# Designed miniproteins, single chains, continued (4): the designs that were tried, part 44

Each design is a single chain, and the fold is of that chain. pLDDT is the mean over its residues in the fold that is shown.

## One batch from the design tools (miniprotein)

Design m13508
Fold by ESMFold2-Fast:
Structure m13508 (fold): chain A 63 residues (1-63)
Amino acid sequence: AEEAIRRATKEYAEVVDEAARRVRQAMATSSPEEYARVLKDEAARVGEAQQRYDATIAAAEAA
């Protein structure tokens, strides 16, 4: 169970880091329209990663 949590934590961190990088680049380079889309897309990806992380914790506790 602990290995699954460790893996989920690493995957979550990678998604957050990539999202932050893309948002930062879009902020500097993109039009307001594209910036808004990137912000929404990356927020959705981070949200999915957070849910996946939480589900892994819950499954580990239930098992």
Scores: mean pLDDT 81

Design m13509
Fold by ESMFold2-Fast:
Structure m13509 (fold): chain A 80 residues (1-80)
Amino acid sequence: SREVFEELARLFEEAARNADDVEKAVELLTEAADLADSNGYFGTSTGASTMRMQLFNGNTEAARESALGLAEAYRLAAEI
């Protein structure tokens, strides 16, 4: 639904904004993964898990860029 796409976009936007705060970013990505998984968006859930691993490995910029990409995609999907 549009509401799910808007919430996924918001969670990924906040995760990207907070990427330097690993604990906060991981919390937001976990919420995004759970929301995606519960709605059958398994690719998005896997992507969020990969971003969490990138943050744990200190690859902050890769996680930020990936989160922004998914945020933009879901923001556009919500407009359709």
Scores: mean pLDDT 86

Design m13510
Fold by ESMFold2-Fast:
Structure m13510 (fold): chain A 80 residues (1-80)
Amino acid sequence: MSLEQKRAEVLAYAQQVEQQLQQMRATLSPDDFRRAAADLQIQLIDYLLSQPDLFSPEEIQDIQAYRDRLLAQKAAMDAA
């Protein structure tokens, strides 16, 4: 019951992030969008990692690895 509610909340949050990304893509320059999109994706991942009951330990490890890749991409964009 609580797990199902958490899944519904996570899905709703992910959908909100997708809508924000679409709006930002329409209003920002490509470079500004790439930086802002990385920030939003990192925020979404941090939220997902705050809901560990939704994932296996292996899935959590994969999500953390993806977060590290996004941080590296953001650092590369900031260096350009």
Scores: mean pLDDT 79

Design m13511
Fold by ESMFold2-Fast:
Structure m13511 (fold): chain A 89 residues (1-89)
Amino acid sequence: MMTLEETVEEMQEILNLSEEVKERVKEALKESSLEAFSEKIHEVVLDPSLSLEEQLKLLTLEYLVELIKEGKLTPEQALELMKQLAEKE
């Protein structure tokens, strides 16, 4: 079964995020509480080097990770949704 970290790595690849952003998201995943995780992701989202598209991608990733941590989505379901959102055709 996929770990949450493996699932997020796959999401980051689907979204084509930069290596710096990927590292910061992985650090946020080490937080044990949803509140602390959300706070760390919001710090990344507010980075002035990020485009609006990258900010929206990060907020989508944050939402799906919160749902996984709450047990409302499986990692596999979150990856399916992320793939659907990435496919703009």
Scores: mean pLDDT 77

Design m13512
Fold by ESMFold2-Fast:
Structure m13512 (fold): chain A 87 residues (1-87)
Amino acid sequence: SVSDLVAELRAEIRAIVEDPSLSLEQKLARILELVRRAYAELGATDAAEKIAVYGLTLLVEEADRQGNAAFRERAIAEFERLVRELL
């Protein structure tokens, strides 16, 4: 179901953000792939948009925790570019 897929994608995003073995760049790349999957499986829907917003929010919070403002700005730009491509 849509709800099951949303729960799965949210859990995968959280696991990526919380993985201390991954760099911010690796976290960004993996989360962007999950956002692509959300749009591929759910279409350009509110559910897919909420997955993108969730992924960006957690990644921004992790960047802020690490004091990496440059990465924060890049992550926002990469998500805006991806979502524009998928609309």
Scores: mean pLDDT 88

Design m13513
Fold by ESMFold2-Fast:
Structure m13513 (fold): chain A 67 residues (1-67)
Amino acid sequence: MSEVERRVREAEVDRLAETLGISRATAERIMRIPREELLSMSPRELAERLGISVATASRILAYYRSL
């Protein structure tokens, strides 16, 4: 990935973290998961993968399903 693409992605990671109330590291991990794979996960499975609460994982999945 180019430096420009990385910087743009970092800004998007920061915005996603603020929007969903999650850490930047968690937002970055979410953005690295293919949407199709992400949407096939249960809230619990996503929560365990990212080290977050099931409630937060459910909100993340709802957000991505609305896109």
Scores: mean pLDDT 76

Design m13514
Fold by ESMFold2-Fast:
Structure m13514 (fold): chain A 70 residues (1-70)
Amino acid sequence: IAEEAEKIAKEYEKKGDEKMAKAARAVAAIEAGDLKKAQELIDELLKEGVSEEEAQKLIGKMREEAEKRA
């Protein structure tokens, strides 16, 4: 799951979708147990104008994609 989430993040970076890329990296950090890194990525999304609710939705979508690939 963590490895698959990191691959998804790289795919979204290539497409120029930085919000989805950060959400996917947050999933990878959570699955790896790096909660500090996950919080830093969430804080970056909030600074870029994403609400806490939208950040949770993006993270949820990325988790589902990572689980389907794992």
Scores: mean pLDDT 77

Design m13515
Fold by ESMFold2-Fast:
Structure m13515 (fold): chain A 93 residues (1-93)
Amino acid sequence: TLAAAVEKLIELAREGARARREASEEELALAEEALAVEASGDEAARDAMEERIAGLPEERRRRIATLLAPRVVEAVAAKYDLAEVAAAIAELR
């Protein structure tokens, strides 16, 4: 159901916010760089970033994915007009 999807998205955003408080400066910098590349619309830069992340150990890739989750959830909430998810994300900021 939509309600179950909304709850899962909010949980992913909360997990990402928690992970940001415990992340290293290097992990935070890589996550922010990945977000900047995505925002740029540069296909070549995005492909290079995907390759760089894919080259990381699985555990580090999972940590980076968790750090990116709040921004991904925010984009999904905006695209599908999920006001409840957007409100929950705003509370985490």
Scores: mean pLDDT 76

Design m13516
Fold by ESMFold2-Fast:
Structure m13516 (fold): chain A 71 residues (1-71)
Amino acid sequence: SSIKAVSLEFLGLAYEVDGDYKKAAESFDKAVQLDEQAGNPSSSTYRNLSRAYEKLGDLETAEKYREKAEK
């Protein structure tokens, strides 16, 4: 579970470097879902997901995950 979430976060970062913010957000979202299901949410993955949505222009979703990252 946690290895899978880490792999998805790494994949999201790779898509982000390539400028594919939609695929980055999809990968980070899957990582967030796995971490939340395991009861171990990751503030770094929330920040990464927030940044990806901000790049996509979805400011409401970006703010939601930014706030989660600070808790």
Scores: mean pLDDT 86

Design m13517
Fold by ESMFold2-Fast:
Structure m13517 (fold): chain A 90 residues (1-90)
Amino acid sequence: MEIDISSLSTEVRKILAETFEKILEIYNEDPNNIDGIVEVVRETIEKLKREFPEETEKAALALLQWAEKHLSKEITEAIRELLESMGIKV
């Protein structure tokens, strides 16, 4: 099921778009740089937890769905494990 991001604030959607661009830059340079991509995701989720705590879970799920479409399975699973370690239900 596709996550309906229309309920996310414009600012959260902008943060996600900027995060997707950063992840793609890393992935295009080295598709095996799992640690680099995971670090970008961690920083984004920490920012969302501080500034938009009520939207963080939905934003994290949208990020994970985006990763499933655009990144390798190995990177997607690393992101899933990171989100679970940060207390996000995925």
Scores: mean pLDDT 84

Design m13518
Fold by ESMFold2-Fast:
Structure m13518 (fold): chain A 78 residues (1-78)
Amino acid sequence: GAMRERIEREIEGFALGVKKALPVADELLKENPTFDALGFIARAAAEASRIALQTDSPEEMEKAVEEYVKKLKEEALK
């Protein structure tokens, strides 16, 4: 049903967000050992689950998630 399909898409987005955010968080931790790496990953994952619901293809989802993680990294470096 629609609810199960929505949850499955959100889970896919969440997992992709974690996958894309993890290496960036590791790099930021090397530059600043006090960096909130878990918070960074959690924020990326939450937004990636939203992106999954708004995109029509895996390729669009991956590109949008990568763009979001890049913006989140830029914010963390300010």
Scores: mean pLDDT 87

Design m13519
Fold by ESMFold2-Fast:
Structure m13519 (fold): chain A 60 residues (1-60)
Amino acid sequence: MLEEIAKKAGISVTQARLAVAAIKLFGEDAPAEDIANFARLFGFDITPEQAEIVKEAVKK
C-alpha cells in the first residue's frame, strides 16, 4: 500500500505513487536513478536511495 511505502522511503504518497508507476513502466529491474528521474519529470524530487527503498517495498 502506497502510504506504508511512502513512510518507509521517507517521501510523500504522491512521490511513492510516481515511483511505483515508474517501476511498472520500466520493469522491476529498472535502475533506481531512472525511477528518481521519472518522479522529477512531474516536479517531485526523490533520490535514487529513496527509489531503491520503494523497489524493495514493492518486491516484499
Scores: mean pLDDT 79

Design m13520
Fold by ESMFold2-Fast:
Structure m13520 (fold): chain A 96 residues (1-96)
Amino acid sequence: METIEEIIKKYEEELKKDPNNWKAYFNLAVAYALRGEIDKAKEYLDKYVELKKNPTKTDVVNLRSAAILARNLGLPEVADYFEKAAEIFEKKIKEK
């Protein structure tokens, strides 16, 4: 069982080693959203979408799961950010 603080520290350290690690950006976006830090969550989510050039159906499912979690926590604005990211990825997958 890891705390949100431990997750943030872990992935921030991973980003110092590889600033193109899209998985770390996604996990940081979720962690900051859970802390109610909406602006940071959005910033990390934007980087994840930018760097993830080959999105998969799993990426879409993970983004929609994060949106559902955010809505259940009373964070509709951050839930909408995750849902829009999922729509962007779904469109990219369908266009190929």
Scores: mean pLDDT 83

Design m13521
Fold by ESMFold2-Fast:
Order: sequence, then structure tokens, then C-alpha cells
Structure m13521 (fold): chain A 62 residues (1-62)
Amino acid sequence: MVEELKKNFERYEDLVRKRSQELIEKYEKQGNLKLAEQLRKLTDQTLETLRKLGEKMAKDLA
């Protein structure tokens, strides 16, 4: 169960990272560097939150 939970969170992180990277690249190519930078920061914060939540839940279930 703990192993499966970690894999599910890693899968969500990969999905968030992939989608955000695609959108960031699109904005960078359009010259919207400010929006690209804001989205990059938001993505990093979201991924860190998901990672911490996954670790916390794994510890609580162990």
C-alpha cells in the first residue's frame, strides 16, 4: 500500500510536470516570459507540496 501510494504520487507529479512544461515552453516561444516564469514557480511549489503530502501519508500509513 505505501509503495503503491508513492507510485501514484510520482505519477501525478510527472503529469503536472509534463503539462506545465508544455505550457511554459509555449509562453516562452510567444515572448510571454513573465507568465512563463510565474507558471514555473507555481509548478515548482505544486510539485513540492505533492511530494511532501505523499511522504507524510506514507509515514502515517507505515
Scores: mean pLDDT 79

Design m13522
Fold by ESMFold2-Fast:
Structure m13522 (fold): chain A 99 residues (1-99)
Amino acid sequence: DVQALLEKRLAEIDVSTKLGEFLAYLALARAAERGVDFSDLPEETKKKIAEVKEFLERMVELSQTDPEKALELAEKFAEEYLDPKLLEEAKKELEEARA
């Protein structure tokens, strides 16, 4: 049951953080791909789900066509969604991946 899996994942996510909020929208986007109907959600929530889905689709496409731009997109994600400590760790990993 995709709905039950979604509810379980959302319960594990701390939505008070920017990263947790992104992960919640990611879980919703993946549930929508598997046929869960979110037509009754607020328009702002639907927009956020669509933005996360578009980000993931672009990341997958860029990883296959332009890996350097995929890394740039990953860096922008890290800057927007990670806390300062996790951001520092993520930047180090991205620099190592680019080298």
Scores: mean pLDDT 69

Design m13523
Fold by ESMFold2-Fast:
Structure m13523 (fold): chain A 120 residues (1-120)
Amino acid sequence: SEIEELLRRALETLERLEELLEKIRDLVSPELAAAVEEALAAFRAALAEALADPTDIAKVRALEAAHQAFLAALNDMVTEVEEKHGEDPEVMKLLKEISELRQELISLLNEVRELVLEEE
């Protein structure tokens, strides 16, 4: 199904994003790193549940909530890295790659939302 394909692509994009986040983990406070890891784990779990039953509106809504929580935690992490390491071109390159994957996730989940939650 189209929804299953979008959710699978979102999971693959999240795995790539997780690899990039590990590279900057030591650049933020331990508390902020832990908050991002917790939000990431919740978002991954919600993606897996939605993929198991992609027509369950409640699971797609739970996924949307977990996605928004993850985006908030990620934004806090990126902000701290930019404030402390904004002059490091290698760090700024990693943040650009993170931003690109973040936008891909937003696009994929917006398509899922339109297909599942916005029926006429």
Scores: mean pLDDT 87

Design m13524
Fold by ESMFold2-Fast:
Structure m13524 (fold): chain A 83 residues (1-83)
Amino acid sequence: SNEAELKLTIFQFRLIALETEFYLAKKTKDVEGLRKTREDLKELIKELEEFKKKYPEYSEELDKLIERARELLEEVERELERL
């Protein structure tokens, strides 16, 4: 549906924003920014999983977004361990 497609687009934009926030926090060694990005990524992954349960027809596209978000979360956690 148009509503589900718009929500999918919003999830894509949210992930791009978090990728940008991670880049900036990593470059500036902003520990609080990294922690915030980690929490926001965990919440995004949770929301994507719930959306997938409600709209299983978008499972393939959502799985790609979940995988990208989880990979970014691992990068954020590695950066936090390095500091």
Scores: mean pLDDT 89

Design m13525
Fold by ESMFold2-Fast:
Structure m13525 (fold): chain A 99 residues (1-99)
Amino acid sequence: MEEKKREVMERIRELGERTIAELERLGASPEVLADVRAAIENALKAVEAKGAGDLSKAAAYAAAMGILATAAAIESENPEAAELARRTALEMLRLVESL
Protein backbone atom coordinates (compact mmCIF):
# COMPACT_ATOMS: atom_id res chain seq x y z
CA MET A 1 0.00 0.00 0.00
CA GLU A 2 2.90 2.45 0.65
CA GLU A 3 4.13 1.75 -2.90
CA LYS A 4 0.69 2.69 -4.32
CA LYS A 5 0.66 5.84 -2.15
CA ARG A 6 4.09 6.90 -3.48
CA GLU A 7 2.93 6.23 -7.07
CA VAL A 8 -0.25 8.32 -6.60
CA MET A 9 1.73 11.19 -5.04
CA GLU A 10 4.11 11.19 -8.02
CA ARG A 11 1.19 11.24 -10.49
CA ILE A 12 -0.42 14.16 -8.64
CA ARG A 13 2.91 16.06 -8.74
CA GLU A 14 3.25 15.42 -12.49
CA LEU A 15 -0.38 16.45 -13.06
CA GLY A 16 0.17 19.65 -11.08
CA GLU A 17 3.38 20.59 -12.92
CA ARG A 18 1.80 20.03 -16.36
CA THR A 19 -1.38 21.89 -15.39
CA ILE A 20 0.43 24.96 -14.02
CA ALA A 21 2.65 25.18 -17.12
CA GLU A 22 -0.35 24.89 -19.47
CA LEU A 23 -2.44 27.39 -17.46
CA GLU A 24 0.44 29.88 -17.81
CA ARG A 25 0.48 29.32 -21.58
CA LEU A 26 -3.30 29.90 -21.66
CA GLY A 27 -2.84 33.25 -19.88
CA ALA A 28 -4.22 32.37 -16.44
CA SER A 29 -3.67 35.09 -13.82
CA PRO A 30 -1.07 34.75 -11.02
CA GLU A 31 -3.96 34.35 -8.54
CA VAL A 32 -5.41 31.41 -10.50
CA LEU A 33 -1.95 29.79 -10.70
CA ALA A 34 -1.47 30.27 -6.94
CA ASP A 35 -4.91 28.78 -6.15
CA VAL A 36 -4.29 25.69 -8.29
CA ARG A 37 -0.76 25.26 -6.91
CA ALA A 38 -2.05 25.46 -3.31
CA ALA A 39 -4.79 22.91 -4.06
CA ILE A 40 -2.25 20.46 -5.54
CA GLU A 41 -0.05 20.88 -2.43
CA ASN A 42 -3.06 20.24 -0.17
CA ALA A 43 -3.94 17.10 -2.13
CA LEU A 44 -0.36 15.82 -1.77
CA LYS A 45 -0.50 16.40 2.00
CA ALA A 46 -3.84 14.56 2.14
CA VAL A 47 -2.33 11.54 0.35
CA GLU A 48 0.66 11.58 2.74
CA ALA A 49 -1.79 11.49 5.66
CA LYS A 50 -4.03 8.80 4.09
CA GLY A 51 -3.19 6.43 6.97
CA ALA A 52 -5.68 8.58 8.93
CA GLY A 53 -8.45 7.48 6.53
CA ASP A 54 -11.51 9.57 5.59
CA LEU A 55 -10.11 12.86 6.89
CA SER A 56 -7.31 12.83 4.29
CA LYS A 57 -9.85 12.17 1.52
CA ALA A 58 -12.01 15.05 2.79
CA ALA A 59 -9.01 17.40 2.59
CA ALA A 60 -8.32 16.31 -1.01
CA TYR A 61 -11.99 16.84 -1.94
CA ALA A 62 -11.89 20.33 -0.38
CA ALA A 63 -8.79 21.12 -2.48
CA ALA A 64 -10.52 19.88 -5.66
CA MET A 65 -13.64 21.96 -4.89
CA GLY A 66 -11.39 25.01 -4.57
CA ILE A 67 -10.01 24.41 -8.08
CA LEU A 68 -13.55 23.89 -9.43
CA ALA A 69 -14.67 27.20 -7.88
CA THR A 70 -11.67 28.95 -9.48
CA ALA A 71 -12.55 27.37 -12.86
CA ALA A 72 -16.16 28.61 -12.60
CA ALA A 73 -14.96 32.14 -11.76
CA ILE A 74 -12.74 32.40 -14.87
CA GLU A 75 -14.93 30.45 -17.35
CA SER A 76 -16.29 33.53 -19.18
CA GLU A 77 -12.87 35.21 -19.54
CA ASN A 78 -10.71 32.14 -20.21
CA PRO A 79 -12.82 29.05 -21.00
CA GLU A 80 -9.77 26.96 -22.00
CA ALA A 81 -8.03 27.60 -18.67
CA ALA A 82 -11.30 26.94 -16.81
CA GLU A 83 -11.77 23.57 -18.58
CA LEU A 84 -8.15 22.57 -17.86
CA ALA A 85 -8.54 23.46 -14.16
CA ARG A 86 -11.81 21.50 -13.96
CA ARG A 87 -10.24 18.41 -15.60
CA THR A 88 -7.25 18.66 -13.26
CA ALA A 89 -9.49 18.74 -10.15
CA LEU A 90 -11.43 15.68 -11.35
CA GLU A 91 -8.26 13.72 -12.25
CA MET A 92 -6.74 14.57 -8.86
CA LEU A 93 -9.87 13.20 -7.13
CA ARG A 94 -9.69 10.05 -9.28
CA LEU A 95 -6.05 9.50 -8.26
CA VAL A 96 -6.80 9.95 -4.54
CA GLU A 97 -9.82 7.59 -4.78
CA SER A 98 -7.55 4.94 -6.38
CA LEU A 99 -5.77 4.54 -3.03
Scores: mean pLDDT 78

Design m13526
Fold by ESMFold2-Fast:
Structure m13526 (fold): chain A 73 residues (1-73)
Amino acid sequence: MEKYTVTVVSLERGADGRYRIVSTKEFEFDSLEEAKKYMRELMKEISKQGKWAVGVVKNDDGTTLDSEVLEPE
């Protein structure tokens, strides 16, 4: 069964104008469609919290299959 890893990073802009990682979440899925759906749903939640979201989906070989960036809402 193919395995897909979703990594979603939330970023916040500091007073110095630098972006810092606030949270990194990683989950494994047996379906690429479920992995992409989860990534996008989590990124939307992060955006609603006023943070930048970066999402990446990789396969077992470490190949990036999808990557997205979502601005704060």
Scores: mean pLDDT 82

Design m13527
Fold by ESMFold2-Fast:
Structure m13527 (fold): chain A 113 residues (1-113)
Amino acid sequence: SEKERLQAVLREHAAELLEKIAELEAAGESPSNILLKVLNFLVTGEFVDVSSLGAEAKAMAIAYLAHLLDLKSKNLSVELLRKSAEGTITDEELDELAKPLLDDLKAKLRELA
């Protein structure tokens, strides 16, 4: 399954992903953009620019990532999907919902590294 494939890539690249997340955080990148760059790496093998995506598209992609990786706060994906469907999600709301998911991802990567 795609879930099993992405989780395998996450395990194989846990240390590299932790280092990249630290670089992105030091550069002032938002939690939502960091999660999206990680998702793109898991799918494509590359940390692709995500600045052109709207908040609704970012929310859907982050919800997908949280579910596929079984993140502890994955129930926040319901709120991300709801706000995205309403078309009312702001960048600020997106980052507030993304921050706990990024913290969960970092914790999971530390356990795998």
Scores: mean pLDDT 84

Design m13528
Fold by ESMFold2-Fast:
Parts: sequence; C-alpha cells; structure tokens
Structure m13528 (fold): chain A 105 residues (1-105)
Amino acid sequence: ITNKKLYSEGSSLYTSSGILFSAAMNEKDPKEAEKLIKEAEKLLDESEKKFQESTDNEELKEKAKELKKLSKEYMKAKREGDEERAKELFEKRKKVQEEIDKLVK
C-alpha cells in the first residue's frame, strides 16, 4: 500500500527541484546559479526519501532511487553542455517517472 500523502509530497519536491534547476540554468550570476543548483539537489534527496517512506513496494523504492540518480546525472550533463547525454537522461527520467506512476495505481 502506498501512502498517497507522502507520495504527493515526494512528487511536489521532485517538481520543485526541476523548477529550481531551470532557474539556475537561466541565472546570469554564477554564485546565485550554484545556490539554486544546491537547493535543487537537496529537493531531489528529500523527494527520494518521501518516495521511500511512501511505500513497502521494493520496485517503487528502486525506481525512486533510479529517478534521483538519473536526475542528478541530467543536471551534470546540462551544466557541462553535453546536450546528447542530457537528452538521453531526460528520456530515461520520463520513462522512470511513468513507471513510478503506474506502480502507485
């Protein structure tokens, strides 16, 4: 059984992380950009923790770990200007998100 409140909190944190990272990539001040990136990474860690706490389903727990890993790799690829790798990681993250949503239902 998945705790819907914890799952929703995890999803919100994941979305907020993405918003902060997008803001960081558009930030002209390198110091402010690094601050936003660190905040985005903290939200990814909190998101994974909420997903882990939301369920006893081992597959969902593993998918939550994979989503965090892929998200951090995506952030690194975007920061390094590796657009091909960023595109691959974006598609992999989307697939893992869809698999997580399916397991919650």
Scores: mean pLDDT 85

Design m13529
Fold by ESMFold2-Fast:
Structure m13529 (fold): chain A 91 residues (1-91)
Amino acid sequence: MEEEIEELKKAIENRDYLKVDPEQAPALVKRALEAWEKKDYGKVARILLELATGEHPALKELPPELQEMVEKIRTMSKEEAYKLAIELVKK
């Protein structure tokens, strides 16, 4: 968690925001589902932030709650979305 918070903070400071690779979207969806089942909400937030940078059919495999969160993140600026992810990782 501390490493993920530091990574997100550096991304905001350097304006080097994460970008989803469409080929990796199915693997990221699977990792988000595994983190969600383990209640690792910080890791879920980090993965959803990356997934929100692109569109892929595999996002339909996410629970409705996570799909809604991805859509909400898409309506935010990248800086706002990263700040939200930092707050979720802290909890």
Scores: mean pLDDT 72

Design m13530
Fold by ESMFold2-Fast:
Formats: C-alpha cells, sequence, structure tokens
Structure m13530 (fold): chain A 69 residues (1-69)
C-alpha cells in the first residue's frame, strides 16, 4: 500500500501516512498506544484503522490463495 492510498483511506496527510509506513518498517509494528499516536501525530482511532487495513490486506491475499486450490 502506498502513502497516497493510506492517506485517502485514513483521512490523513500523505506525509503522515508515510510516517506510519516508515515507523512500521523500522519497528516491525505500530502499537495501539497513546504514545505512538502522539509520536506519529495521529489519533488512536487512526492507528486502529491502519491496523485493520493491514489485516484486511492479509485476508485478501489468503482468499486469493484458497481460490487457487
Amino acid sequence: MTAKELSEKLNVSVKTAQKLIDYENEHGVVPLTEEAARELGVSLETLERYRKLKEEEGVQELAEAVRKV
């Protein structure tokens, strides 16, 4: 998922979406905490939406794999 696509889905700036992607790449996960939300300049609800989007991508990939067997 690109920073631009994330910005549209989370209703945040492209710069903020890029920070979320960079944070996950550097730390492995984005924790659902007030501290992480403050550091990234987003609300806790935005972090929850981001996690949900990552989970939905994983589910879609699994569904495609199952359809081929």
Scores: mean pLDDT 72

Design m13531
Fold by ESMFold2-Fast:
Structure m13531 (fold): chain A 82 residues (1-82)
Amino acid sequence: EDDEELQALIRDFSQRTSSNPEEALALEQYLSQLIEEHPGLRDPLLEELKSENASVPGIAEIVSKHLGVPMKDVLERLIKAE
């Protein structure tokens, strides 16, 4: 749905942290799916993505804390996307 600011930030983050367009698209889709399945992640992820220091480990820590899953599992998903 039309959260233009969040979608733009996810796209920018995915493009600047990925080595190629396929990895960027996969990361963008994964983050969008996470927020759809876990709406409580929207605001924490939005605040992190607005930070100039936003990073894959930083995103992984937020997701790990919110979902109660090991950070390693989140990092593996973020790096490989699906």
Scores: mean pLDDT 76

Design m13532
Fold by ESMFold2-Fast:
Structure m13532 (fold): chain A 55 residues (1-55)
Amino acid sequence: SKAAELAKEHLRRYRATGREEDLQKAGDYLVQTAEAGDTEGTKELLEELDEALAA
């Protein structure tokens, strides 16, 4: 979904730059992905989010 793509882009930007604004936007798009019923996209985003927060 488009929301999953945008969330993934913002997570990638956050991992590269450390900008909390990108993390916040990634979270917003992750919620939109889940609300759209994109189970696979949501799972992948949660795994990427956990990795970003563990770094």
Scores: mean pLDDT 81

Design m13533
Fold by ESMFold2-Fast:
Structure m13533 (fold): chain A 80 residues (1-80)
Amino acid sequence: MTPIMEQLQQRIADIVSSPGDRAAARDAFLAQVLADVMALADQVWQQSGYADPRQLYVDGARAAVAALGRAFDRAAAEAA
């Protein structure tokens, strides 16, 4: 629904449709997204005034990246 979700889906599609090692490209993409999402999770936790356990933000970040990985795998299967 947000433009950022469309950009992420387009990036997944571009990697999946590209020639070469899709697994390596997928792993590099997910590692970068995890780093970015973890940085955002820490920022959100800090902005909450540390009211919630930090682990909730870490778990949320990891769950989001796992969901993105599943979306990537579905796109790859559809492209096969």
Scores: mean pLDDT 71

Design m13534
Fold by ESMFold2-Fast:
Structure m13534 (fold): chain A 99 residues (1-99)
Amino acid sequence: SGLEVAREIGREFREYLDRLFAESERIARADEEERRELAKRFGISVREVRALSELSREALRRGLSASLLHDEEIRRLARELGLSEEEIERIIEVLRSIA
């Protein structure tokens, strides 16, 4: 039945979204120690993780996960946070690796 397939796909999609929102929430709430751990995990600077935390907070405020933001929106928000183009590219790569 197509209804059973649709229900299963809906469950998997909801679980996927729940994971993305949980990751954004974790990054948004990260303290300085947790930001150092994230910097090591993602291979980026602590400065870039602080920007990732701000982006995650802004995305959650809008009812989104940071990993679901479009590249244009990430670039706009990251520019407002004072990131360079090279730092913006690394942030985009990290967010796409989470998704």
Scores: mean pLDDT 84

Design m13535
Fold by ESMFold2-Fast:
Structure m13535 (fold): chain A 62 residues (1-62)
Amino acid sequence: TVVETEELTAKKGQTVGDFVDAARARGAVASVEVNGKPVTEEELDKVLKEGTKVTVTVARPA
């Protein structure tokens, strides 16, 4: 198993869910943070401001 952490920047109109969906296409999502704070499933529909830092950690088979 390989753990990959990616720091992304939100573009205008993107939601937390957009980042989670993109990460799931690459593997199992281990964690998602917005500005260093963990997000909950209830927050997936929140629209992010342009320039918001999003950190995604994905676990993939080696």
Scores: mean pLDDT 75

Design m13536
Fold by ESMFold2-Fast:
Structure m13536 (fold): chain A 75 residues (1-75)
Amino acid sequence: AEELYEKGKKAWEDGNYEEAATYFRQAADEFEKSGNYELAAEFYRMAARAYEKLGNLDEAIEFVQRAVAFEKKAK
């Protein structure tokens, strides 16, 4: 997950928001598999922000909804 975060951050800084969304989503999937729902939610929110930057509002909404679901599951 750490390497995926670093790759996503670099892609974001380069303005490659589609690649950033992909890496953040993969990091979220890894945290979900390990049962770390708080970090899974955080990374799904980062993926949503990347899709928002691309103007892909349907994807942004979908990943915000996933983040909210995992935030509730973490509590």
Scores: mean pLDDT 82

Design m13537
Fold by ESMFold2-Fast:
Structure m13537 (fold): chain A 72 residues (1-72)
Amino acid sequence: MIEKIIEELVEEGQKVAPELAAGPEPKEEQVRKGLEIAVKKIEEKYGEEAGELARKLVEEMERGNEEVRKEL
């Protein structure tokens, strides 16, 4: 499950990245917005439990979880 959620975060994030990159915002804020959109897309596709897991993975990445960061 975790590997699939990470893969979906990368895929959905990449889909919105060009639109975010066209904006004037710093790259770090662009990444955060992309991840928020990806989490919502995962919740829509796989349900609330998958959305919660995706949010938790993003939080762990922000806390310096190197394993999760390498997949993103």
Scores: mean pLDDT 67

Design m13538
Fold by ESMFold2-Fast:
Structure m13538 (fold): chain A 75 residues (1-75)
Amino acid sequence: MKANKYTAAAVAAVGVEFLADLLSKNPKYKEKAEQYRQRARELLDEAMKGDAETASELVGELGRIANELEKLYKE
């Protein structure tokens, strides 16, 4: 499979959406999950409009958000 920087950004954003959906099933974290979902959508939009270097940097930010959501889910 050909994974370019834009495909990586899209996959990372889908991962954040999935983790946020799982986390939102706990009422304690519903608001936090929605905040991260909104941020991931903003980052994906920026990545798709930017150059490949911008997309690569924003994939890193999406990964950071995914890690934070995973930590909250495990609490």
Scores: mean pLDDT 75

Design m13539
Fold by ESMFold2-Fast:
Structure m13539 (fold): chain A 74 residues (1-74)
Amino acid sequence: DEEDDKRMLERAKELIEKAKDPSLSPVEQEVYLALARIILHLVIKYSTNPELVEEAKKLLEEVDKLDAEIRARA
């Protein structure tokens, strides 16, 4: 369902924004990014809409970059 895929992408975006909060511990940031990553992988695997898959892939690149930055500090 494309509407469910869109809601999942919106949820992933919210989680990524929460993970950017510099007042959070690295562990808390990692939890938000891990949840976002799970959602994005589900959209990439199961969505039939190529625009939503492309958006999910771009968000996953952002998640991977943020994860690497947090891990470098931890």
Scores: mean pLDDT 85

Design m13540
Fold by ESMFold2-Fast:
Structure m13540 (fold): chain A 73 residues (1-73)
Amino acid sequence: KEEIKEKVIEILAELLAEKTGAPLEEAKEKVKKAFEESNWDGYEIAKKLAKEFGISLEEAAKLLQEAIDKALS
């Protein structure tokens, strides 16, 4: 639901900002855009984030799963 989605976006943005050194606000906007443009498809989100942040698809997918796991805890 909306609360979980917002939490996933926040946690994932924090993880990406920490990993890449990007500003948190910029990371949040990129993550939010990736979710919106990918119709909430996890593979498409990971692919967009890998491209935007200059990381591997595998690393992007790992960070996305970590954010989901943390949001559900």
Scores: mean pLDDT 82

Design m13541
Fold by ESMFold2-Fast:
Structure m13541 (fold): chain A 92 residues (1-92)
Amino acid sequence: SVADLLAQAAGYLQEALDAVKAGDIDKAKEYAKQGFDLLIEAAKELNDPAGEKTIRAMEAEILKALEAGDTDKAAALLELVLQTVQLQLQSL
């Protein structure tokens, strides 16, 4: 279900955020990719191509920040996405 996809995505995004705070960039990238793959799948199940495009753009920006070593920006963007996913879960 979309709710299950969003709940699993929130879990991976939290792990990505924790990895960023720990300075483990490789784990942060891995968990972020897993979380965003689930968000993309949720957008596809909702038939929301605009949402899918926005999700992909946000993933690209977070991965770019991590590659640049901009951990503060990566953490802030992950926190924003995580809050958005948690709000969506509460509205289902």
Scores: mean pLDDT 90

Design m13542
Fold by ESMFold2-Fast:
Structure m13542 (fold): chain A 62 residues (1-62)
Amino acid sequence: MPADEATAEKAGAGAYAVALGAGGDEKRAQQGSRDGYEGAKKSKTAEEAQNAAVRAGLRAGA
């Protein structure tokens, strides 16, 4: 399913948490949240949105 607004916001929050868990600081976590949100909005499925969030968080945290 295409990611709706609520799904994209949830993806951003998830990316923030993942970035902190990966050892990122607050600034990196905020960037990861933004990248996860934008990636989720461009995703055509909820699964792609989740994958975008995890990847954005890991990339920002590392």
Scores: mean pLDDT 77

